# Ledger of designs, part 65: designed miniproteins, single chains, continued (3)

Each design is a single chain, and the fold is of that chain. pLDDT is the mean over its residues in the fold that is shown.

## One batch from the design tools (miniprotein)

Design m10232
Fold by ESMFold2-Fast:
Structure m10232 (fold): chain A 88 residues (1-88)
Amino acid sequence: PVARLQADIAAGLATLTPAEREILVDSLKLAAEKQLSKEEVLEYARKKGRELGLPEETIERVVVDIDGFISVYEGLEQALLDLAELLE
């Protein structure tokens, strides 16, 4: 399931702009550090998206993806970091 999810993610991420990808990567790294709650990481992503002038529809899509990754990789901080590294 994880390998298939990563392949589907890579295909979907081909459509992301550099700004969208950077928000995703930074948010996943923050989640893996475990210094912030999931809600705080999602709020960071929303604020960063608005700061960069992204449409609300785009911001919400990226936030949904971040929430999904954090949930799937719960308790697997190294795997979440490895995912972020692959997206750089």
Scores: mean pLDDT 74

Design m10233
Fold by ESMFold2-Fast:
Structure m10233 (fold): chain A 56 residues (1-56)
Amino acid sequence: SLIDRIRRLYREALLEAFEKGLTPQEARDLAIDRVAEEFGISKETVEKILEEIKKS
């Protein structure tokens, strides 16, 4: 599903950012940026989707 693809990319981007020595906040911001770019949606939309995934 689209949601599963977003979740996987977000987790991969977070891991890559942590391997580069970024802080949790910087890693989250970078991962959100990457998901937004990949799926052609706004960062705000990505954040809303991630909040819904966390609740389910």
Scores: mean pLDDT 82

Design m10234
Fold by ESMFold2-Fast:
Structure m10234 (fold): chain A 92 residues (1-92)
Amino acid sequence: MVSEVVVYGADGKELARVREEGDPDRTVARGIDAIEALHKQGVAIKRVVVRSDSGETARRMGEILKTVLEALGYEVASFEVSGREAVITVKQ
């Protein structure tokens, strides 16, 4: 099992990438840390992409990250799951 979280800025630039083998909860925890660090720096986040070995795992990871983004004050414009990927788009 491999899982990945990638955070993109308003310019489409990759701001952070977390990739782990084994436990997807570890990938989520590191993804949360990255998002919180970017938020503390006042960085605009445009998109968070979650990939996993299954669409169901990607969806659950994405739901957790969406909740964290909303708790930090980011407005989520859309949450889409396709295949093994979940994409969270943040309103600019």
Scores: mean pLDDT 88

Design m10235
Fold by ESMFold2-Fast:
Structure m10235 (fold): chain A 60 residues (1-60)
Amino acid sequence: LERWRRIATQLAEGVASYGGDGEKTAAAFLRGIAIANGLRPPELKSDSPEEVARALAEAE
């Protein structure tokens, strides 16, 4: 959980510097990273990077 949460926070912070919606972008990137690493997270329709990070930690 902590690892994915830190990644989510860093992504949201980075994207926010470009004036974008950091949270939505972070959630989308987390899903992409999980798929690239062979994980199949539960289908959660959430724009919250924290909820996505929690689901990914459970899938590990």
Scores: mean pLDDT 64

Design m10236
Fold by ESMFold2-Fast:
Structure m10236 (fold): chain A 94 residues (1-94)
Amino acid sequence: SNKKEVEELVEKAKQFSKELEEAEELIRKGELSKEEVEQALEQAEGQLEQFKKLAEEIKSKTKDEELLKKLEEAIKELEEAFERFKETVEEYLK
């Protein structure tokens, strides 16, 4: 069973979502420079791409429907958190 790999990726996705929410709050408070905000977006885009690639690899090896659903839900929540972060960045950089 690849349950451990799925659970570890789900926890990492949740942690990344939390970090994105914390970064959004710092941006809204005006505590980050434009350069720091641009770097944060670039890093977040790269990290999301890496998560998606790893999720597809794990999905290809997973036969458990409950684990697949859990992973898909975690990735969807992460994508939604990233979209909110990106919108906050774009509004700040105007």
Scores: mean pLDDT 85

Design m10237
Fold by ESMFold2-Fast:
Structure m10237 (fold): chain A 75 residues (1-75)
Amino acid sequence: MSVMERLDRLWAQFEASTDPDRRRAIADEWFTLEIDLARTREELDALIGRLRVLAESFPELRPLLEGHIERLRRR
């Protein structure tokens, strides 16, 4: 399975899930894969922007997203 196919599957599972713990686990795996795909500073900055928009759309994920953003900003 390609990384892109895995990202699509994780997002579909996230949208289908109602369990908060399951949603956080899926989101964490999804963000980890997105971060691994970002190879340049420009790609990392674009990813940080997308994560900020997701935090506004899904406030329940904010602590997880802020953790990933902080780690990316220190690179």
Scores: mean pLDDT 74

Design m10238
Fold by ESMFold2-Fast:
Structure m10238 (fold): chain A 66 residues (1-66)
Amino acid sequence: MYEEEGYQLVKTYLEANPDLPLTEQVQESIIKSIEDSKRKKGYSDKQIEDYVKGVRKELEEARKKQ
């Protein structure tokens, strides 16, 4: 499921970068980078939307801890 994959991708990234300040600008930069990467790989709009949903969920949880 793409939502779970997006969640796990960001979780792993944040664990590798624990000192990364999660501002709104940084969050949107991460999301935009993932969207662009998945579009280049031929993912459909629906697949990208599900993926980004998982990404936003983990970023929101991480921001609540900062």
Scores: mean pLDDT 78

Design m10239
Fold by ESMFold2-Fast:
Structure m10239 (fold): chain A 107 residues (1-107)
Amino acid sequence: SSLEQQIKELQKQLQEKIEQMKKLLRELGMSEEEIQEMVDRAINEDWDGIRRMLQRLAGRVVPGMNEEERLKFARLVQELSDLAQQIAEIQRQIKELKKQLEELKKK
């Protein structure tokens, strides 16, 4: 069905956004364990947890950064925030379409 096709397309987009998030987190110097924790927090909209993790990361790298490196870090953090919001929105859309598909089975 068209709903099933839309769900599959959104699931593919979700996977691509998750891979982009992992790449950004690696550029920020996070471990694979920290990357998975951040991805899980983003999917669950745990913005407070994300903030705490990013504050810990900033504390590790900021004292050695020049102006260009600080600007790059700030841009990566903003890209990460935007990407987390995109991931949450795609997850919400998938849930809504799955609900619609289930409702159609009962009509």
Scores: mean pLDDT 78

Design m10240
Fold by ESMFold2-Fast:
Structure m10240 (fold): chain A 88 residues (1-88)
Amino acid sequence: DELVERIRELAERIARERLGLSEEEAREVAERVAERLRAAAEKAGAPEEVLELAAEALEAALAGDYAAADALLARAGEVAREAAARRA
């Protein structure tokens, strides 16, 4: 999935550029974040919509717009909860 790979790339850049992690640590964290988000989105039943919002949130965080990132993450959580409720 192109979207999961984009999330991994964005998370790796945030870990390196914003959090100051080493290249090795950033890769490990980014892989884990991308995999957890993919699994959570699939479990919720709205993988594309949740992952799209997560990617937008990571782009905002990478740009230093943490208010936008927070709002987008809150929206992703809302979509995931609504989708999971429909699956239950």
Scores: mean pLDDT 79

Design m10241
Fold by ESMFold2-Fast:
Structure m10241 (fold): chain A 83 residues (1-83)
Amino acid sequence: SSLQEALEKVRELREKALRAIEEGDLDTAIRYAAQAMEVAGDMDFGLKRDQIRSLVDNGDLEEARRRIRELAESAVRRVERLL
């Protein structure tokens, strides 16, 4: 796929992740943020997903929301750096 297609996809997934955070659906937000990192070519996306799930399981919801936003934004920045 072209870098432009990857950029469009990670921006879409970031928007969906941020919307899910606003709606209080952290499971959906984690899925979209992890998919964004996978599209961006982050080899550690699964580990990062599991770390955020651990925060949710421990009731650290504020840190989990922060990490989801960071993950989604990092995916966009990663693809932008390749352009």
Scores: mean pLDDT 87

Design m10242
Fold by ESMFold2-Fast:
Structure m10242 (fold): chain A 81 residues (1-81)
Amino acid sequence: EKYEERLAELIGVSRETVRRFAELAGVTPQQLLDAVEFYETFPFIAEQLLKMIEKRIGRKVTKEDLLDPEKFLALIEELEA
C-alpha cells in the first residue's frame, strides 16, 4: 500500500523489495517506515526494529543498512538465508 511506495522512493528500491523485507523481518511496512523516517528524531524506534533484524540474521545491523539501497538488498539476502 502507500507505506510500501513511500519506503521504496525513500530508500531507492522497488516496492516488491520493501514488501519482501517486511515479510522476512516480521514487521509491517508502517513499522519499517516509522523506523526509517523517525530514526533521527526517535532513535529508539529504529533501535527496536534493528534488534529484531539482528536476532534473525545473527549480526549487528546499523541505521545505514536501512537507508542505503545496496545494504538494504544485502539484509534481504541474509534474512532469506
Scores: mean pLDDT 76

Design m10243
Fold by ESMFold2-Fast:
Structure m10243 (fold): chain A 89 residues (1-89)
Amino acid sequence: VDELLEQLLSRDVPLREEVDPEAIKYFVENHFKLLTPEQQAALKAKLETLSDEEKRRLLSNIDLVANSGEKPKNPISVDEAFELLLELL
């Protein structure tokens, strides 16, 4: 969990105002679901403590990783994407 979260928070990427909701779903299905139940709980708890800047950085990195193939469909705000992420976790 620390490894994944550190990678997503420490990368210097352009902060986005909107992200692809499919990128959030992709992250949950291909990264979060591969974690142990203990790691999933720890990640959820840590996500809830993130600042607005950290949330934007996290979601911008998730979008960047997922968008190496398809163009975003129906982009949503970073705040909406973070809410969606917490709902899917």
Scores: mean pLDDT 72

Design m10244
Fold by ESMFold2-Fast:
Structure m10244 (fold): chain A 59 residues (1-59)
Amino acid sequence: SLKEEAFKQANYYAELALNAKNEEEFKTYYDQALNILELAAGKEAAEEFKQKFEEKKAK
């Protein structure tokens, strides 16, 4: 489904963001992940994803 593909794409870009070598790359990939989720699954899904990502990043 569109929503399932959006989560797969968002996870792909989120992994790229976690492995980014600089802030510019991080921002580019992170913004792309959130934008995909917001467009396909809505702002609430994007906000939940953002919260979970920040928790992973804090490790």
Scores: mean pLDDT 78

Design m10245
Fold by ESMFold2-Fast:
Structure m10245 (fold): chain A 55 residues (1-55)
Amino acid sequence: SREELAAGIREMSAEEQHRISQVVADAVKNGLSREQILALIEAEVRRLKAERAAA
């Protein structure tokens, strides 16, 4: 849900949250739908978690 996603984002570092914010801002500029933006946020959260696991 949106609330669960927001909670997950709050557990991330400031740098990771900034990256997600940039993805959202870019998607909004390109006129993406709410559902497309949510999918991009979820994908970026997974990517950042995978990067932390690899580091």
Scores: mean pLDDT 75

Design m10246
Fold by ESMFold2-Fast:
Structure m10246 (fold): chain A 92 residues (1-92)
Amino acid sequence: PPPSDAEINAEMALISLAVGNALSRSHGIPALAEAGRMFQRSVELDSQGRTLDGLQTRRAGHLLASDALRAKGLLDKAAAEEARAREIDAKI
């Protein structure tokens, strides 16, 4: 069967976590590591049926990553993270 919306959201959160960890390692930005931890927490909240809390936590993670990337002058990457936060806003 096709993946459920919950499975797709969990996979997207794990991909976001991997991206956050990779960016943190590449640029040494502590805020990107924190964004990665927020994505991990969002998956846990979703698994507990706390879908709104999970979405809000994931959104906050993308905004934190966007701000950190913008501060480093990585404007295209910052815009991509901001766009991901806006996609989540549409679900809340």
Scores: mean pLDDT 74

Design m10247
Fold by ESMFold2-Fast:
Structure m10247 (fold): chain A 82 residues (1-82)
Amino acid sequence: MKELDEQLKKIIPKLKPGDKLTLTVYRGLVPSISIINQLKAKGVQVGVEVVGGGKYDEEYAKGITKYFEDNGLTVVKEGKAA
């Protein structure tokens, strides 16, 4: 959690409206609402990639996507593995 938020805090000032940022998240790791609000204010799009949880990764990805969308962040579907 702290590492993700700190990396995003470094990147956010460099982002431009319409930029796409892919977030790689682990099961149980959620970016803070403060970070989500900063990304939303920048007008960026977010892709979500979930790792480490096996068969539950899809459900976790859906939950994270809904969490981002509920907080007003635009989520873009990443290219799916075949």
Scores: mean pLDDT 69

Design m10248
Fold by ESMFold2-Fast:
Structure m10248 (fold): chain A 87 residues (1-87)
Amino acid sequence: REELLEEIVKLLNEILEIASKEMSEEQLKKLEDLALGLYVYAQEGRLDAALALLDEMRKLIEEYLSEENAKKAFELLDKIRELIERM
């Protein structure tokens, strides 16, 4: 469980790094707030809530990132989903 949470944090940070190149400060803060909420819910074992925030992150990425960077971020989100489903 702790190893899965550490991997989720690494993947979330990779998504935020990709997003920081194209998102405004305000848009990036929204994504960071969702990422933090996802981590907190996953840590608490509120997995359905964590998955709901993952879906909200996907919507922001689709809206604000270029197709190429959105695709990379979506691959990372899909890995996070797999890790949450294994918890």
Scores: mean pLDDT 87

Design m10249
Fold by ESMFold2-Fast:
Structure m10249 (fold): chain A 80 residues (1-80)
Amino acid sequence: ELGEKAAERAIEIGGEHPSAGAVSTGAYLVAKEQFGDEGGFWGGLAATMVALLYGGDHPDREAALEAARIGVETARKVAG
């Protein structure tokens, strides 16, 4: 559910095909709200790395959703 919120935020920022940067920002904002600044940092970083791995600078929508979910899950493990 948190990953879905991060993905929705990324789409709101970057449109239907969000860049890795938009995915990172969406995961950062959601993770920061749940886990504080440390969670936001790690969530954004992890989401960026996963998005780049899956689709480079412009992952497809499904890859972007998965990257955001993994980012927030990583934030929870590190900061939660």
Scores: mean pLDDT 78

Design m10250
Fold by ESMFold2-Fast:
Structure m10250 (fold): chain A 98 residues (1-98)
Amino acid sequence: MRAKETAEKNAEEFKKLTEELIERAREVARELDELGLSETAQEVREAVRKGEEKLKKGDELKENPGFAAGLYLEGAIDVRRAVGRGERAAEEARRARE
């Protein structure tokens, strides 16, 4: 009972986190394109695609909240890493234009 409740809460929280990170990643990819960093923008979009696949797979397996939570968390980790790399690249490009 307790473990299932924790898994259900984690699944909801990690799904929301992944969805928010995907939105952030799309904004970062647009900024990277504007800065001429098209290769880095493409890498960020690839991470978004993988995150969306993890969201879909987690949703399909929501009857097992522990497994769904794990998939959502993997998506969040992949997208967050890409956002961090993209934001760093954008900052460096902006600094180079000063």
Scores: mean pLDDT 84

Design m10251
Fold by ESMFold2-Fast:
Structure m10251 (fold): chain A 103 residues (1-103)
Amino acid sequence: MTPLEKARLVFNRFIGEVVRLVEEAKAHLTPEQAAEFEKAFGEVINRARKEIEQAKTLDEVIEVFRRFRDELLEVAKKYNVPQEIIDRLKEVGDKALEEIEKI
């Protein structure tokens, strides 16, 4: 497995963890807020997936991942996701980024 392939697997695992945290966060929001939050998060995830698929180097994957992590945190703050879930999202993102940087 190439370094780039390893980085993409770490990214896909991170996305799976993010999706679980989104479902948990939705339980704390109104139906209207949950729908808007899910749409905003889906747009960020779809952009990141496309950029990761187009990335040709490990450094490009790391750059996309850093921007993606920051965008996810901003969306979570914008929609008033509980701080506990935001902290867990940051921890999961930081761990995934550390794993990619060690490739």
Scores: mean pLDDT 84

Design m10252
Fold by ESMFold2-Fast:
Structure m10252 (fold): chain A 77 residues (1-77)
Amino acid sequence: MEEELQRLRAEVEARLKALGKEDLIPEFNEIVDKLIKAGRPELAVLVMRAILRLVDEGKPEEAVKQAKKIVDSILKK
């Protein structure tokens, strides 16, 4: 689990940098850290995989925006 989290985080950051969207990296990391601190590392993996897919499709801003909305919704319990 921890290795998967670190690998996915590094891949998302690398893709964001490649697209010139380094300004999204802090917000992306904050979203992931919120899920990990809430005891939801499996959900963090799923969210990062979804972000990676959208980033690979050229939609990095939409990826981070959707992830933030989903995480905020889950943590409002």
Scores: mean pLDDT 80

Design m10253
Fold by ESMFold2-Fast:
Structure m10253 (fold): chain A 78 residues (1-78)
Amino acid sequence: SIFELLQARAPELEEIAATAPDEVVMEAAAEAWVEAAAQASEEELRRALELARLGAETLEGVEARIAAAMAERLEAAL
């Protein structure tokens, strides 16, 4: 599910964010979410969108930008 992917990818994205430019982190996050969205139910997409929007509002820096990019991709998938 998207939630399992979000949790599983979070450590990976944090490691990439520590060692790579924001653009690389954003691209990796967007690709992971596109793959998850292709296999997700509409309910999972809506819940993931709510979490991504919350993350964009409550997180800071690169994590907020990743969450915003995820929200844009999820909105396009709905």
Scores: mean pLDDT 68

Design m10254
Fold by ESMFold2-Fast:
Structure m10254 (fold): chain A 77 residues (1-77)
Amino acid sequence: SDELEALIDAVLEPLIELLRKPSPDEDALLAESRELFAALPEEYKPLVLNAIDSLLDAAEDSPNQRVLDFLRDLLAE
């Protein structure tokens, strides 16, 4: 649904941008993404984690290793 896509985009879009290029706002963006993920209903978390897994596969050669580590940490929980 459009609402679910908007929630996924709100979590993933800042992370995708950080994977493309580093940002001085990295700490704030990562904190915001974690808060948004934590606030998701439990039923949506597996779907978001599945999207994160796909993102990691697509962006594993990113210069921003901190964002890659952040994504791996979310999957490990």
Scores: mean pLDDT 74

Design m10255
Fold by ESMFold2-Fast:
Structure m10255 (fold): chain A 75 residues (1-75)
Amino acid sequence: SLEELQKMSVKELLDRIDELTPEQLEAVYRMLAGATQVTLEQFRKALEEARKRIDEIPESEQSRYLADLLGKYRE
């Protein structure tokens, strides 16, 4: 359900990106990136980029890291 997606950690969400339905991916996009003016495709690319680095980012900084990465794609 959409409510379950909101309970996932950033790492857990990134690990499940390929398992998300198009509707679930859009819901996550609206939740995390809807205000950033990035497209759904740019959002997907940002998540794929974040997956490569997320294990190197302290858990307390993972949400900030993702937000900063989404900001990069906003241009």
Scores: mean pLDDT 70

Design m10256
Fold by ESMFold2-Fast:
Structure m10256 (fold): chain A 102 residues (1-102)
Amino acid sequence: GMAAEAQAWLLRQAIRILEQTLKDVEEYKKKGDYKGAELSVEIGLGLLLIHVGVAKILGAEIPPAVDQALDLVRKAIDYIKKGDFDKAIDLLKKAIALLRAA
């Protein structure tokens, strides 16, 4: 039904958003650009929150994996702010893996 379709759409969009965010962070790491990396993850988080909001309006139940992924993305921002690209990348990869397993 529409709710199941909205849930499946949310999972696909969340994976796509985080895969792009991961690529952007890896590129900013090569440049040593912590501010660019931070902004990229914050944009990714914003897009995820918009997609969660749309899925809720469409009657979707939000999978626990999405809430867990959002928490990992917030932690990735904190690690970039601390100058730890490797931990931020690890957390983004973990978030993608959780969503793919859902």
Scores: mean pLDDT 91

Design m10257
Fold by ESMFold2-Fast:
Structure m10257 (fold): chain A 55 residues (1-55)
Amino acid sequence: SDVLQEIRELGKLVKDDNDSVGYVTGAILSKTDDDKRKYLEEAREVYKKKLEERS
């Protein structure tokens, strides 16, 4: 599914942020696309906040 592509792309983007990588790993381990999407949303939000905090 497209969600698996999003996991790969986001995982590469956020690889240097341990918290965001943790959420991407949660997406990988999830069984349903809905749960995968929830973890990806959390990863994006955490990564965005960290970028805003430091830049």
Scores: mean pLDDT 81

Design m10258
Fold by ESMFold2-Fast:
Structure m10258 (fold): chain A 66 residues (1-66)
Amino acid sequence: SLPDPAEVELTLLDMIGALYEKAGKFEEAAEAYRRASEVARTDPRHQAYADWLEEKAKELEEKAKK
């Protein structure tokens, strides 16, 4: 069967967020994790993961502040 577009998008956003975080691009990393959280929230199975992603984005937003 074809992959679930939301699962693919969630995986890619999580990878993009991790890459930006490793590069010290905290604002871009936070945006990627926020988008990942939004995608995860559309699936009842991923609510805890969505909460974790949202918290991760908040931490990165704090690191991006001057």
Scores: mean pLDDT 83

Design m10259
Fold by ESMFold2-Fast:
Structure m10259 (fold): chain A 95 residues (1-95)
Amino acid sequence: SLDQVYRLSPELKELLEEVGFTGETLTAGELIAYLGQYLFDKKLIIPVNNDYHSPDNIVDVSGTLLGKLLGVDSFKMSDIAPIQEMLKKHTTVLP
């Protein structure tokens, strides 16, 4: 559910603070929004045919804190597995 509340690891909190996150917890919807804002603000998306919404777009996270947390240098926008594994490791589900 997008209303599910999470507590962040210190590393993920540091990443999201770069794009204006404040506090200790956020919802799943807010988490998705902040991650999207991070990709956009840091200019990590390599668009295919100038289409920033293409599922074929590559995200280059090499040398970033996000890349360190994901354990990869790049991923496709359609491949959510690196993000899901990172979130599993760096979030705690709250009641």
Scores: mean pLDDT 83

Design m10260
Fold by ESMFold2-Fast:
Structure m10260 (fold): chain A 90 residues (1-90)
Amino acid sequence: MSPTDILYSRLSDSFQRLSQRSGRPVTSISQAVDSLESLGHTDQSQRIRDVSSSQIGQITDAVQQGDVQRAHQIATDLADRISSIIDQAL
């Protein structure tokens, strides 16, 4: 399972709830950001942008170094952080 598969698998419930609230499809982090902005949750959308930018780079670096366990852990942590931000906004 890739780090991105772990990330999106863990985010599916939060993305579905956000999709239901916004009336827009949410299957990616960028769509989640757009949906939060459409609902007026600009602080939460910015937080997702900031944490995603930082941690996606770290996932890429871990994969490049062959540290699959580290990449999976960072993806899990990122998913949990994004899920928490979405759930706090809704």
Scores: mean pLDDT 84

Design m10261
Fold by ESMFold2-Fast:
Structure m10261 (fold): chain A 100 residues (1-100)
Amino acid sequence: SMVDRLIARFRAARTEAELRDEVLRFIAVSDTLSEDELAEVVRAILDRIRANPAVSPEAAVAMARALITMVEALRKKGHISEETAEEIIALAEELIRERS
């Protein structure tokens, strides 16, 4: 599936630049994914950022903020529920606190 391919690409991303490129690619296709698929991919991205020692704190915060902006845009469009948006935003904000 597209979700499995996206998650596999994030797991394969070794450098900060590669991970950033995969985040931007995901954001570009985010409105083609279901609410459950979006939540699954965002969780995988945040887990990969946490597990990747090559990612600087500044880059981790920037990627997490980009994901929050994406989720807020999707919520405004009615593509995802407020509950799911708040859950994903809370997870991204947790990473920002850890890396700030």
Scores: mean pLDDT 87

Design m10262
Fold by ESMFold2-Fast:
Structure m10262 (fold): chain A 70 residues (1-70)
Amino acid sequence: SAAAEAARAAGGDAEAAARAEELAKQGNTIGSDHWGKHAVVSAGAASGDGAATRALGEAVRASIQAGGGT
């Protein structure tokens, strides 16, 4: 998926890629797409993992782009 690929490209490991994919899916279905995507990034930041937060942010961005057009 685009989210998992973006997480790996940002230097995330397999766990980060899997987490980014699952969180991106949840972000699109939680409340509204806009708020859900923001919540995903905020959740990464709240975990206290700077690298994970960055990887997640890039994965969410890629997921948004993939949903917008192919």
Scores: mean pLDDT 53

Design m10263
Fold by ESMFold2-Fast:
Structure m10263 (fold): chain A 68 residues (1-68)
Amino acid sequence: MPSLDEQLLAAVREALADDPALAAAFDARTGNPGMSVEDVVAGTYLLLQERDPAAAERLAARVRELVA
């Protein structure tokens, strides 16, 4: 069911929306057909920890709200 997956991907996109270049680079990296939504979320979290730890924390909190 893509509803929760869409919400998780939207949270990822929103976390990256303040930096379109980072969003584009991430989209190119995670556009792989073998990438699961969980992999996308985890990869974004790791990427954001390097670039913007505050955004990484917001993503983690958002994901927890959606799944817990």
Scores: mean pLDDT 70

Design m10264
Fold by ESMFold2-Fast:
Structure m10264 (fold): chain A 134 residues (1-134)
Amino acid sequence: SLNQLNALYKATSSLPRIERIQFFALLYNYYRFVLKDTKTAELIENFVLKEFKISEEEFFAYRLSSYRESRNENTGLSLLKGIAGYFLTLHEKGKISSEIGNIAQQIRATEDLNEATKLFDQLLELIVKEFGVP
């Protein structure tokens, strides 16, 4: 949702610009290609183009790079572990709660896509609670 995207944008504000765009490219690839949620993927792309002021072609390049780095057999799991890595970096910088950091570690430790997906949904709920509009 837009509220989730605004919360993620705020949560990642301490990361370098390129790393923030890479984060959202991983998020786009997860919704578009793993969850088959085209509507949420389009919402992510429109949000990124507006907030980071990049072209569709530039964002496509970030998306393509992020997708190529994913393991073909475990693409969804690789994307979620990549996303979790950004949250671990944010936790190390003291920018997110230990609860979010602990869930990110669990996502990186699991080899089960279904478990990683459930953990990611829990992480998003905590991000909205911590960084969302009241």
Scores: mean pLDDT 82

Design m10265
Fold by ESMFold2-Fast:
Structure m10265 (fold): chain A 89 residues (1-89)
Amino acid sequence: MEELEKEYEKLLEEIEELKKFIEEALEEVESEFLKQLLEQLEGAKELTEKVYEEAKKNPSKEYLELLKQLLKEVKEAKEIVKELVKELL
């Protein structure tokens, strides 16, 4: 489904942008929290890829909704991380 591919691509883009932002922040600031979050984002990327592969084999509205939910959560996490990095200098 075209909508499934679009949501998948958006989610991967948001994950990669957040990962890059955290990696750049870690060049300036030592943070165990940001290191753990970076590891969790790698796991989220793997989960996203698996959901997309399963959705291609067995198309289901549930997979589309799951990708949309993950996209929302990544966008919310990105906002929180930006505020946190601003406070860390």
Scores: mean pLDDT 79

Design m10266
Fold by ESMFold2-Fast:
Structure m10266 (fold): chain A 87 residues (1-87)
Amino acid sequence: MKVVGIGGPSSSWESLSGSVINLSKSGNLPSVAVSDRSESEVKKAEEKIKEETEKAGVDAIVGGTTEPSKTPELLKKNEKEMEEKAK
């Protein structure tokens, strides 16, 4: 199982959740980083993505940040933690 990171703004949560489901069905563990300047919008998007992935019966790591520039760092952290635990 390989961790694959994807990220985007909270407004794209629908496309992000679809990408997560597709990646998980392909045998990967998707890591999602949602970004917005509003913490409430980030949390709403995280919740929606989690609901959709759980409804689809797939595993995913979902996180958010109010700083879009921090998105790659969050994805790298999630990937590292899961790869270390999988070994």
Scores: mean pLDDT 73

